# Designs tried in a protein design run: designed miniproteins, single chains, continued (5). Part 22

Each design is a single chain, and the fold is of that chain. pLDDT is the mean over its residues in the fold that is shown.

## One batch from the design tools (miniprotein)

Design m16737
Fold by ESMFold2-Fast:
Structure m16737 (fold): chain A 100 residues (1-100)
Amino acid sequence: KSKLEEASDKIIDILNETYEKMKKAKTPEEKLEVLKKGAEEIAKILKELKEEGLLSDEEVEDAMKHLEEIFIDEAKKLNLPEEYIEELKKYFEKLKKEVL
């Protein structure tokens, strides 16, 4: 496997772990914390790939946008209150600035 393929597999593993932790979380606050941690771990991988020259700034920005869409959709499926969804969106804006 290429380094980019290995990173992709790791991101899929983090997404799966995040979904399993979300199922076990009992409160909206706990679910938000699980999503924030998953997003942070994936953002770190994307930043490392960018710093190694494997991804462009545009590719990282697009990946972060798609990740946000996936996490917001999952939060909505789990009926997180709108205030927690807004907090999650704000957190993604922070992560995008940190990665780029």
Scores: mean pLDDT 86

Design m16738
Fold by ESMFold2-Fast:
Structure m16738 (fold): chain A 70 residues (1-70)
Amino acid sequence: SAMEKAIEEKKEELEEGMERTKSIVEKNLQALAAKKGWSDEELERRIAEQNELMDKLLQVRKAILEREAA
């Protein structure tokens, strides 16, 4: 129970960290789009690609935590 709660807290920390990283990446991509003259479609595509990669990484990291707890 205590170990399960510790793993749950670590998962939440990973999720919060990833959400902050996504926000920073989106802001950086928006700034780049403004400077480089990217279309809205190009910006949305790049944000979506980065979010997909980050979501995959988060799922892998959460799975590793669960396996290490077992």
Scores: mean pLDDT 85

Design m16739
Fold by ESMFold2-Fast:
Structure m16739 (fold): chain A 56 residues (1-56)
Amino acid sequence: SEEEEFEKLYQELKDRLRARMEAEHGPATADRAVALLDEEIKRLKEEGKSIEEILQ
C-alpha cells in the first residue's frame, strides 16, 4: 500500500539524516536529531495526519 511505501521512505530518510548528521556533527547530535524528528512525526500522527500527508 502507499502507506507502507511512505513508512519505508520515512525509515530511509531517518537513516540518511542520521548518517549525514553524524558525519557533520557527531553521533550524539545525530541521535538527538533523529529522536526529535520521531517525536514530531508522532505528534503529527496523534493530530490525525498520515505518514503520507506528513512527508508531502
Scores: mean pLDDT 81

Design m16740
Fold by ESMFold2-Fast:
Structure m16740 (fold): chain A 95 residues (1-95)
Amino acid sequence: MFITEKESRSYTLDLAKIKEQLEELYEKYPSSFLKKMIKLAEEDPEKAMELLWERLEMIEKLLLMGAVESKRTVTETEEGVRSVELSFQHELTKL
């Protein structure tokens, strides 16, 4: 038997609001990366969204390392709204 810990994460990126979402994220978690991404979103919002998405996918992969079970659901709309639901379990002990 195993004792497992269940966790979930969810987030939504909206292309039409990507600059505002990056600014909100920067206010909560200031970083040089996010500051550069805010500037990029003024010039090329689609590229800013894709680079943020790639960074979030890398963070997700790190969170899922050692997980015994995981589920990732992605939904996309024609309006450029992209949502992720992530659930995973880690084995805490082996009995």
Scores: mean pLDDT 77

Design m16741
Fold by ESMFold2-Fast:
Structure m16741 (fold): chain A 81 residues (1-81)
Amino acid sequence: MSPQEGVAAVVAAVGNLLFKKGYYEEAIELYRRAASLLPADSPLRARALANIGKAYEALGYTELAEKYYAEALAIDPSLKL
């Protein structure tokens, strides 16, 4: 992996831990940071955007979650939500 991809993967992994603990807002911030380290067409960026969508859905922001899911699928149509 590129160095940026490695750092993004670690940041996203910490986001996943926070998500599992119910810290959805903090998880969103880390997923955003991970996505910012990656190219626009990166499958790993698509996964980070999907995880932001899941966190917003958990917070009750359904319309916002759907927008992030759509953006993730536009990057990687094979992504399982």
Scores: mean pLDDT 85

Design m16742
Fold by ESMFold2-Fast:
Structure m16742 (fold): chain A 96 residues (1-96)
Amino acid sequence: SIEEDMLIDLHAFVAFSTLYLVTRKMGDEKALKQLDELNKQFVKASVEEQIKIIDEVIKLARKLLAKTKDPAVQAELQAAIETFEYLKKELEKKAK
């Protein structure tokens, strides 16, 4: 439905934005460039390609989580990972 598609797009926007802001706060310029490229690819991608892109985003977010000792940054990264895992499940339902 249009409403379900809008919710997926909104969750994707919020999750990418949150991860981008946290990564920028961490000063990881390489990860910022990777996130920007993944987000650009995501908005133009098919559902099957979006699932693969989300796997790469989750992988990147988990690497960032392993690098930080800041509990607030850890919480924001974990929340972003959980949102992307939720989005992946919703996209997998659309791919069937």
Scores: mean pLDDT 85

Design m16743
Fold by ESMFold2-Fast:
Structure m16743 (fold): chain A 82 residues (1-82)
Amino acid sequence: MEKLEEAIELAKEIREKFKLPSDISGGIEKAKEYLEKGDLEAAKTVLEITIKELRELEKKYGPDEKIKRAIELLKEVLSEIP
């Protein structure tokens, strides 16, 4: 899923930019695995948690275009899940 792959790359760039101890890309990769398995409830839950984590980074470090783009991509994927 192209949007999830873009979000994973953005999460890696965000980690490097802000020297984060946690790997946000791992959560996005898990959401992708759940979608591939058809576990839509688990995928939605992981995406919502990851969006919340990105929102907390915006609060801590201030507004950032990479964080904003990652949130937009994850919200779009979440809206496409039935």
Scores: mean pLDDT 81

Design m16744
Fold by ESMFold2-Fast:
Structure m16744 (fold): chain A 101 residues (1-101)
Amino acid sequence: MAQVTLVITATSDSSPVTLTATAHKYPVAVSAVTPTAVRATVVISIADLPSTLQIFKNGSLLDQVVVGANTKEIAVSLAPGETATILLNGTALVKAEATNV
């Protein structure tokens, strides 16, 4: 199995980050580290490895990461008003938004 940790951080100290887990085969554990930093953790079954994570920022592909048997940590930074969607094997896993305040 592989554990994937996603860390979503706002570039502005005054912009809260919200992270929403979508309906997915793998449960996502979401925890706020600070108002401007949120962590999501998912455990992928060995039968589904290797898996592909795709990170979309404001609707454009930012990065594509192959997850093997090892633990993976991925950091995403959002400016106020920006959004990110992270897909696991083409299915939406989490959506993140940095509030424009």
Scores: mean pLDDT 77

Design m16745
Fold by ESMFold2-Fast:
Structure m16745 (fold): chain A 85 residues (1-85)
Amino acid sequence: SAEAALARAAALAKRYLEEAKANPDLSVPKAVGLALGGIGARITAGLAAGVPAEEAPKLEGLAGEAGKLGVEATEAGLAALRALP
């Protein structure tokens, strides 16, 4: 279900944040990936919280779109890093 997917995304984001706190020597791309993953999970949770229970099918669509946005954001972040002078 979308709720189960959102819960899993939140758990993964929490694990990534804990890993980042434990490893201060993360490379820039890894740090960017972790940050974007956390942002993606937050967006997904925010969208889900805004949808009434009767719109449960829409929550599944929103979870899918949030996933796509997370990928796009990660790719854009990496492109921006590569474009630095």
Scores: mean pLDDT 56

Design m16746
Fold by ESMFold2-Fast:
Structure m16746 (fold): chain A 61 residues (1-61)
Amino acid sequence: SEADKLMEEIVALLKEMEANKDNEEKVKELERRILGLIFRLHELTGEPLSTIAERAKKLAE
């Protein structure tokens, strides 16, 4: 589903952010992109932003 694809993309970007944690500019760019995808997933599913973020972080571990 589109929701599953959005979650997979959020998880991939979270892993990329962890890999680049020493690059402050890259982290800020990735955080902005992740937030945008979380908002899009919220619009699609009605799930709270905080719940989506928590689920994505657990999946990225």
Scores: mean pLDDT 87

Design m16747
Fold by ESMFold2-Fast:
Structure m16747 (fold): chain A 77 residues (1-77)
Amino acid sequence: NLKKAEEYEKKGDELKEKGDYVGAARYYMKSGFYYFKDGKIEKSIKLFEKAIAYAEKAGDDILTSLGRMALSVAKLA
């Protein structure tokens, strides 16, 4: 789980640098889920917050809503 979380975070960073904010948000969300599964709750919260920020920047309302839902679940843990 941790290795996949780190790999997806890196892919999100690469897509962000290219201006692909939808791609960045998707990979940050995937990274957040893998950090959550690994019990790294604080790190997962940060990745979900990053996913929301880039989804909002891209104007992707569905991805923004999914990120907010994931963040709410992570904060309950």
Scores: mean pLDDT 87

Design m16748
Fold by ESMFold2-Fast:
Structure m16748 (fold): chain A 57 residues (1-57)
Amino acid sequence: MSPRERLERLANSLDLPAERRVAAVAQAAGLTTEPRGDRISDAQVAELEALQAAAKA
């Protein structure tokens, strides 16, 4: 799955507007940075997924 698809899948669980979903997930997970614009880095997505997995546990 592409970094974009991974992040969108994560953000979609919150049922918020696309822009707010990414920011809300990052904020809730304690991420120090957030993806901006249309391009999302692979590292950003990996960090977000790791933080969400830790929070879920």
Scores: mean pLDDT 56

Design m16749
Fold by ESMFold2-Fast:
Structure m16749 (fold): chain A 77 residues (1-77)
Amino acid sequence: MAAELEEELKEDKELLDSTTKEEAQEILQRLQAGLPAFQEHEAKFKAEDPERYEALKPEIEQALQKQLEILQQIIAR
């Protein structure tokens, strides 16, 4: 789970560095469509392991913020 999240964040960074404006728009649309599912997944994680969730919460929030910021920068070109 934690290793899986770390791998996803690494892939996202590599993808964003090489992402075109069209791809960035698609990713943003997918993020918006996937937000309810992501929030539900977070809620389950918090319920199953609250201590680990609280420890990882800042990383999760930071990752989402960075992803949105980079996508907005690419699209705003």
Scores: mean pLDDT 70

Design m16750
Fold by ESMFold2-Fast:
Structure m16750 (fold): chain A 55 residues (1-55)
Amino acid sequence: MLSKEEIDAQVADFDAQVARMLARYQAEHPELTPEQLAAARDANVAGIRKLLEDL
């Protein structure tokens, strides 16, 4: 199982990747608001953290 420190490091890396992907997605889908994308980012980061903690 991953340590909490390892999970935190991987979650931070994943968050950075998701942020880049969502920024590109927003540019391609102007109907999406920045607030909606920020909420989606937070939800995805929380989801992956829980997944890694359950390993």
Scores: mean pLDDT 78

Design m16751
Fold by ESMFold2-Fast:
Structure m16751 (fold): chain A 101 residues (1-101)
Amino acid sequence: DFEKRKEEVLELIRRAQANEVSLEEKKELLERLTEVLLEQIKQNPEYLPHVEEMTKEQLETLAKELGLPQEKLEEWKSLPLEEQLKINTELAKEILEREAK
């Protein structure tokens, strides 16, 4: 199951980079990426520090793009990784919707 889900996510990433996916498919990709990352950490805990740093960098980028206050960003960076990944997914979806409208 996990290997199949990982392959499906990689295919969606390639299609998204080629601009060949719908807005709905891009949102689904973001949700699947979060699920795959969480499963990867469970199987390989040594990836945790790398995923934590990547997630914080993504939060900073998304918060800047949306014009969110620094206080909120600092609060999110103090949350558990699972919560940070969920917030990243929601912020990225908001950016996609803003760009599509």
Scores: mean pLDDT 75

Design m16752
Fold by ESMFold2-Fast:
Structure m16752 (fold): chain A 85 residues (1-85)
Amino acid sequence: MSAEELLEEAEELLKNGENAGDYAGAGALATLAMEKAGASDEQLEEAGKRAMEAAKPYNIETEPKKALEAGAKAALEKAREILEK
């Protein structure tokens, strides 16, 4: 799959996600899209940091869906930035 196809799959999972697993999958696909697009280690670290900070206000044990959704959204936004350049 191309980086653009992986990003499209991530966007679909984020938009239509019903559970924590869907959002975790969206985040993983967004990361894979960045890697496929040739993202540097620094760009991947920044994406991970943004995802962690976005999820930080939520308790992963009591609100896993909200935490993973926030993290996936942040990772997807970073993936879009990388693919647009």
Scores: mean pLDDT 80

Design m16753
Fold by ESMFold2-Fast:
Structure m16753 (fold): chain A 104 residues (1-104)
Amino acid sequence: QANNALALFKAALASDATATLLNNLGACYVALGKPKQAIAALKQAIAADGAATWALCNNLGSAYSALGKLDEASAAYKAALALNPANTTAQTNLAKTQAALANK
C-alpha cells in the first residue's frame, strides 16, 4: 500500500536524502492525492542530483496534472520523452494532457 511505502521512504530520508528516495516519495504523494507535497519532494530530488531523470519528469507531470496545471504537466511529460522517447506512460499522459488543453 502507498501509505506503507510513504512511511518507509520518510524513514530512509532520515539517514540519506538521495534523489531516488525523493523521487519515490514524490510518486507516493501523487498516489495518495497529495500533489503539492509530491512537487516539493520531486524538486528536492532535482536539487540533490542537479539533473532530472525521465521518471522524475513523468512523476512531476502527473503531480501538475492532478493540480490542473496542464501547461506545466505537458512541459514535464515532454521533458520525460526527451530523456526516454520509448516511455509509453509519458506518451499516453502527454496525449491526454494535450487533449484536455485543446478542449478548454
Scores: mean pLDDT 77

Design m16754
Fold by ESMFold2-Fast:
Structure m16754 (fold): chain A 58 residues (1-58)
Amino acid sequence: KVKIDASDPVIQDALKLLGLEAKKYVELDIEELAEKIAEKFGQDKESVLEQLKKHEVK
């Protein structure tokens, strides 16, 4: 699992649309999240994954 900065409005909206908790930070499987977002929005999984990596907190 990775820690994602969920304070970004785009990330918060995506989490809410997936029925997930919109917190300031979330720990989750980034590849699984990318897959769910890609399926929900009809986007390429790789593109979604790259966007999520930009919000990863290390």
Scores: mean pLDDT 69

Design m16755
Fold by ESMFold2-Fast:
Structure m16755 (fold): chain A 65 residues (1-65)
Amino acid sequence: LSEEERKLGENAAKLAEMLTGEKVSAEKGAKALRLAVEEGISAEEISKRTGVSKRAAQAIRGAAL
């Protein structure tokens, strides 16, 4: 991941933790953001591909769109 992508991933992970209580790594947060924005993938698919919960994927996707 680039430095910029890592920073965005950290912000996404922190948002997911605040909203769901789930701890998400910066790398998983960045990947979830990319899947939501660039690929238009659903929260369910993001959860499946990144390993985060559906709740965390929903929070990250909601912040991205």
Scores: mean pLDDT 76

Design m16756
Fold by ESMFold2-Fast:
Structure m16756 (fold): chain A 75 residues (1-75)
Amino acid sequence: SMAAEREKNKENAEKAIKELRDLGKEEYARELEKAFNEGDSHQAFRVAKAILDEVGPEAGRKAAEAAVYLTNYSI
């Protein structure tokens, strides 16, 4: 079901955002969450790039996953 797939992608994006908060990166988490709620894929990818450079590859990967989910199912 397309609806079930959208729910899964939304949950995965929310989990990635939560992991950023757990790492103490609240500012990045808020920017990514705002992009998620507004369907702003450009902002989501910009934030993901910043996280990759500033926080590291593991956190950057999670942010990129969230950005992909936003692009595919939050429009």
Scores: mean pLDDT 73

Design m16757
Fold by ESMFold2-Fast:
Structure m16757 (fold): chain A 99 residues (1-99)
Amino acid sequence: MVTDEEVSAGIAEIARGVSLAVASRLPDPQAAALERQLGDVTAQYILAKSKGDNDKSAALLDQRIALLDQLAALLADNPEQVQNLQKDRDRAAAEKAKL
């Protein structure tokens, strides 16, 4: 029997893996570190949300927003990446508003 917790753990690991793959392609070590932290925070958010922990989910979304803002500032010379990061920030803010 596959549990909802096992499914959420699998999704969290996929999110972490995607962020690690993106980070490996970034030439700036600071941007790469922020992308890895973003993946870790996203994984923790998926797990907290699956447990119905709204307080922890809100705190993790705040961390996600802060990391996206920092990453956008470092990648300011790439307008397409900044635009994508700002869209992700807006989605995180919208999810927090629903908690």
Scores: mean pLDDT 79

Design m16758
Fold by ESMFold2-Fast:
Structure m16758 (fold): chain A 80 residues (1-80)
Amino acid sequence: MEKRKEFLVESLVKMGVDEETAREIAEEILKEGEDAFYSVGTALTLIENSNLTVDEVLEQAGLSPKLRERLKEILEKIKK
C-alpha cells in the first residue's frame, strides 16, 4: 500500500502538484481500489510520456466521474 501511494505522490509532485494535494488525491485513488490505481498510474504515465492532453487520457482511462474531475482540475492548473 505505502509503495503505491508513494509512487502516485512522486508522479504528481514531478508534474508540479504540491505534496499535500498529491497525498490527498493518492489516498482517494487507493480507496477506490486496485483497478483505480492502475488506471490512474497508466493515465499519469501517458500524460508524461506522450503528447496527449489530460482530457484525452482521462477519457480513455475509465475513471469514476469524481476521480476524473479532481485529476483534471489538479493537472490542468499545473499545465496552464
Scores: mean pLDDT 73

Design m16759
Fold by ESMFold2-Fast:
Formats: structure tokens, C-alpha cells, sequence
Structure m16759 (fold): chain A 97 residues (1-97)
């Protein structure tokens, strides 16, 4: 939602306009998912990234279990789950609290 995007923009010290633009998405990738490939970054920005890719990246960054990484992002056990932009924003807001 626009309200969730504004809350995320405040946390990232970005302009609060409610738009999930490339600046917001690039900041998210840099801070939370630094090990993504260029193709995976494009998939994340398109709202088509598989949950397993984000889970694997969080596991590498924080040295946590798959179960913990899935819970942090609010993801199911479905290995074929796709993370939309809306779901990503909601997951990141949960991680920040």
C-alpha cells in the first residue's frame, strides 16, 4: 500500500512520496539483499522474484536458518512462492520492527 511505502521511505531516509521507484528498490537491495545477481535484482524490481532467492540471500547475510529467514519476510513454506513488491515492502517493515 502507499502508506507502507511511505513508512519504508522514512526508514530508508528517502523522500516520502509513496512511490516504490528504482531509488527505493535499489536502497532495499543494497541494505537487505547485497548478494543478488543483476537478473535477480531485475526480478525483485519487477515483483517476480522467487521467495527462495530472497531467503537464501538473508541466510548468507545474517547466518540464520531458512525457517528464520522465511518468518522475517512473512513467507510461506512454498518454495515456488513469488514475492510481489507489496509483499516485499510488508516483509521489510516487519524486519524493521
Amino acid sequence: SMENIKELQKLLNLPVDGKLDDEVLDRIIHLAFPYLSEEEKEALKAGSIPAKVLVDDLMKKYEISEETARKLLGLSDDENEIVSQEKLVEGLLRMSK
Scores: mean pLDDT 79

Design m16760
Fold by ESMFold2-Fast:
Structure m16760 (fold): chain A 86 residues (1-86)
Amino acid sequence: MEDELLEKIAKITGLPLEEVREALEERQKRLEEFEKKLKENPNPKEQKNLDLWKKMMSKAVSAKTPEEMEAIVAEYKPEAEAAAEA
């Protein structure tokens, strides 16, 4: 499970599959720590950024090709920039 997603990211980034797996695990751990900190010290701007990131990742997991992943990232980039400036 998840091997297909790891292979796609490895092809997009040019990194070895092992490094991609470790990077994703570290990033997930960071996101969990960030969510915990937001619960303890709420910040509306940070919460919106986290919500947008989660939406983007949920759609990215559904992508079957690198081109679809790039399109999803491009779709969320304007929303992420608007949330950061708001």
Scores: mean pLDDT 66

Design m16761
Fold by ESMFold2-Fast:
Structure m16761 (fold): chain A 76 residues (1-76)
Amino acid sequence: DPFIEEVRRLVADLSPEAQERVVEAAKKVKNWDKLSPFEREVAVALVAITYGLAKAMGLSDEEIVELIENTLKKLN
């Protein structure tokens, strides 16, 4: 899945465990497989923005994952 792989690339500097948690959160967004290409691009963009902001603020891997999970929940 190219969108799941893009999400994984965006968070590649997190621990492998944190990367998998972000990927699983993305998959829980309104049956990921049924999303339009545009909806998937919006979800990836939200991960990218949330991750970039959290890194700039010096958040831990755990805090970054929680923030991304909470952001993705709002897409439902």
Scores: mean pLDDT 80

Design m16762
Fold by ESMFold2-Fast:
Structure m16762 (fold): chain A 77 residues (1-77)
Amino acid sequence: IDPEKYLTEIATGEKGVEAAKKLVNDALEYARKTSPQQARQAAEDLERGANVATAMGLKEAADILRKGQEELRRLAA
């Protein structure tokens, strides 16, 4: 994923929420089909995304990414 394109999608408000949901769903689906190590890596990627969304004031998108991160950490444990 192109980080600049990803950040632009998150920044577009309603489209940003949809992009965040899709990213979480894709990450969870991938983690369920792979190893705990991949789930842990995906959780780290979502944490970075949530921190950026928080810094940009995108509260709803950030919350979605943080909840996805928590679910991925549970799959990694």
Scores: mean pLDDT 73

Design m16763
Fold by ESMFold2-Fast:
Structure m16763 (fold): chain A 80 residues (1-80)
Amino acid sequence: MSEAELREALAIFRRDFRGALAYLRENPDAAVFAQFKAQVEGQLDLLERAAEHLPESVQEEIEKLREEVAAELAALEAEL
């Protein structure tokens, strides 16, 4: 995977994540949330593996994204 392809994948991930998060806030469901959390964590793991040979700046962006995602998921889980 090229750096450009990974950056596009990160942009798509951010948009999809924000849309799904908004939907779950309006339609709370603990089972749907559990599935969403597992899928999101799996996608982040794949992105981190794809970035192993890319510049440190890209790896730092993914780590920051993981922290942001974890915080948003924890906030939503507290409202379920």
Scores: mean pLDDT 84

Design m16764
Fold by ESMFold2-Fast:
Structure m16764 (fold): chain A 88 residues (1-88)
Amino acid sequence: NPELREEYREELENLDDVTVEDLLARIEKNSSPEELEKAKELIERLDGHGAIVELGKLMNEQGHSPEKIARLIADTVRLIGLLLEEKK
């Protein structure tokens, strides 16, 4: 989906302007209740590897597009990265 790829690209270009709250709201909007619970657990654990493996597997099993899976994983990993920067 070209629109999802362009939106993802624009977010990568504007990373410094994206807040934890913006990323969390986007994760909540684009996830099922089960995916949201898994994403929140991974965020609390600060587990970026788990976000790629565990959330990716769950979304693939639920039949989501590769673009949607990549987007939600990217948002989750970025949120974890911001939280790790705040703890340093």
Scores: mean pLDDT 74

Design m16765
Fold by ESMFold2-Fast:
Structure m16765 (fold): chain A 66 residues (1-66)
Amino acid sequence: MEEIPQELLDEARALAEEAGKLARNDAEENQVVQLYLDVESAKSVEELRRKLEELRRYKEELEQRA
């Protein structure tokens, strides 16, 4: 995927790992996994950035409840 910056995929992976550690139940863990898969499945940089933002937002929600 030369058109997709590896740096953004690395950021998504780090965000997913951190959010996964914050997940307290299977539903939250599954949501993190789904959001990460959405980032990996992105077909363009614009789509990847939108999906990455959704993952980042969910991580922030998990942090706010901790």
Scores: mean pLDDT 79

Design m16766
Fold by ESMFold2-Fast:
Structure m16766 (fold): chain A 67 residues (1-67)
Amino acid sequence: MFDEALEKIREISKDPRMQPLAEAATRQVERVKELLSTIEDPEIKEKGERAAEATIIANLERMAKEL
């Protein structure tokens, strides 16, 4: 889970200028995983995972375009 977001983070981390963004995004993935682990309903958890991953990827793409 979050494999697409983590792969995107790995791609941007190849640029030394982007390393702080990659580290911040990695911390965001960790926080989201922790929050989602408290959800007992598997359907709500899956929906939350998809929404969170899409948001992380969109934010990374936006910030990479601005740099």
Scores: mean pLDDT 78

Design m16767
Fold by ESMFold2-Fast:
Structure m16767 (fold): chain A 69 residues (1-69)
Amino acid sequence: SLIEQYKQADKEFKEALKKGDLKKAEEYGEKAAQYVGDWLRSQGLPDDLIQGGVDAVKEEYKAAIAKAK
């Protein structure tokens, strides 16, 4: 499921941050945001709300990476 794919990407993001692999963390954060977008679309949300949700998730992951520096 998309939720399971998101959880796996989020787990890999957290593990990459823990290991100090900021490039890999960025890659998994992007994948997690994509799965959130796919899930929101599956719920029938309009494109503007989907994009807003994806952007918010991307900013959260970027903020976590910035704080890990």
Scores: mean pLDDT 84

Design m16768
Fold by ESMFold2-Fast:
Structure m16768 (fold): chain A 70 residues (1-70)
Amino acid sequence: MTPDEVGVRNMQDVADNAIRNNSSVQNLQTIRNQFQHRYDMYQRNGTDPSIIDQIRQTIDRLQQEVRRRQ
């Protein structure tokens, strides 16, 4: 597994844990913003499109959960 694959897996695990543990909207927004920063970095670094897509999907899940709780 590449470092980028490990990174995205860790991001998914953090997101899943936060959602399942009913983290506050503020915490979900903080995680989402951190992942958006990582997404932007990975795009600039020319990371594999499949990894970029996985990060985007994780951001979208966090955003949907934030909307659901608001």
Scores: mean pLDDT 81

Design m16769
Fold by ESMFold2-Fast:
Structure m16769 (fold): chain A 69 residues (1-69)
Amino acid sequence: MKVFTGARPPGWTPEQLRQMALANTPGGELVSLEVTPDRTVITIRDRASNSVLTVTATPDTVTVEIRPA
């Protein structure tokens, strides 16, 4: 598993996070999108790399986790 954490860009909406995650995963399939006031979780399956990408955004941070499918 690989994990990357960074500051959340100011003003980014859940929809913008979803669009950026999919743009960075060509041919990726959106598995789920969960939105709460404090957290957005986007799960994408990438069949080409046989991996699952999970993007977790809080008000302050964005964490990207990549694991084998």
Scores: mean pLDDT 75

Design m16770
Fold by ESMFold2-Fast:
Formats: C-alpha cells, sequence, structure tokens
Structure m16770 (fold): chain A 81 residues (1-81)
C-alpha cells in the first residue's frame, strides 16, 4: 500500500537526518524494492510527489540494471533541486 511506502520513506529520511546524512529519493526507492515493498506502490507514491527519478529507480532495480541505477542515484545526489 502507498501509505506503508510513505511511512517507511519518512522513517528512512528522519533516521538519516539524525545521523547527519541526506538520502536521495532514488536510493530510498531502490532500498524499498530490495526490502520487499510492492514496486507498484512505490511508483504510485513517487507519482504523488512528482519524482520521476524515483519511478525510474524502481524500474531499474526490478530489472537488475545496477550500473544504470548507480548512475541515476549519483546524478540525483549531485543535482540540487
Amino acid sequence: KVEEVKERYERLVQAAKEKGRTLSPALIAALLVDNGYDPEAIIEFAKENNDERAIRAVELTVQGKDEELSRLILEEIEKDK
């Protein structure tokens, strides 16, 4: 469910902040897929937030395209919103 994805996302962001770190949305999306969250629910949540990179990160993770996923995450980290 989208609500479960949202709650987990917020917890990850908060935990990272407490440790003085910032997590990219694309990295968080990939981690959620790897931890067994429904890829479609993650995509729906990303659409709600107009986050095209998070949507692509889910697709790349499901397809096992680790090289392209790494490039996407690095591009997002280097690019200020």
Scores: mean pLDDT 74

Design m16771
Fold by ESMFold2-Fast:
Structure m16771 (fold): chain A 100 residues (1-100)
Amino acid sequence: SDADNRAAARRALAILEGLLERMEAEGRVTPEQFRQIEAAVALVVSLLSTFLSPEERAALEAKVRAALAKMREAIEAGDVETALALGRELLAWLRGLLER
């Protein structure tokens, strides 16, 4: 199941990457599209949590919560470029955790 969870996490990260690419291409993001980003991130967190310690899981959840909150603030301010940069930073960090 670890290999299956890692494969599922890679697929969820690919979905997140596609959502961020769409945000860049459109120069905007709808509330529904942002909910899709939140859902993709939640799936990655759930899958990564299966092979992390309780302390690492708490740190992951805290960092993700903070990143998504900042992205939401940027989106609500109409700052899609900042939201995209934050999303890409989150994607890179989550990918780094998976490949450790």
Scores: mean pLDDT 86

Design m16772
Fold by ESMFold2-Fast:
Structure m16772 (fold): chain A 86 residues (1-86)
Amino acid sequence: EAAAVRAAAATTKADVAALEANREEYTKLLLELMSPEEAAEGLRKGAELLEKAAEIAEAAGDAETAAVYRRGAELLREMAREVEEA
């Protein structure tokens, strides 16, 4: 369990970094696959899920993992704003 939580946290940290690095390309891809409204809704739902994951991690005493999930949620919210402006 603890090893699985650490592995998941490391994967999430890498995913957040990848989103940050490829933000523009990911936004363009979403807009080619769906409407701006649909893309923004999906990104906001993803952000809500990451916030809930952060709350669970924080309640378990894992503040570092919670911070990673909150950073991911903020990135998804920023991308949702960018998509709606497109």
Scores: mean pLDDT 74

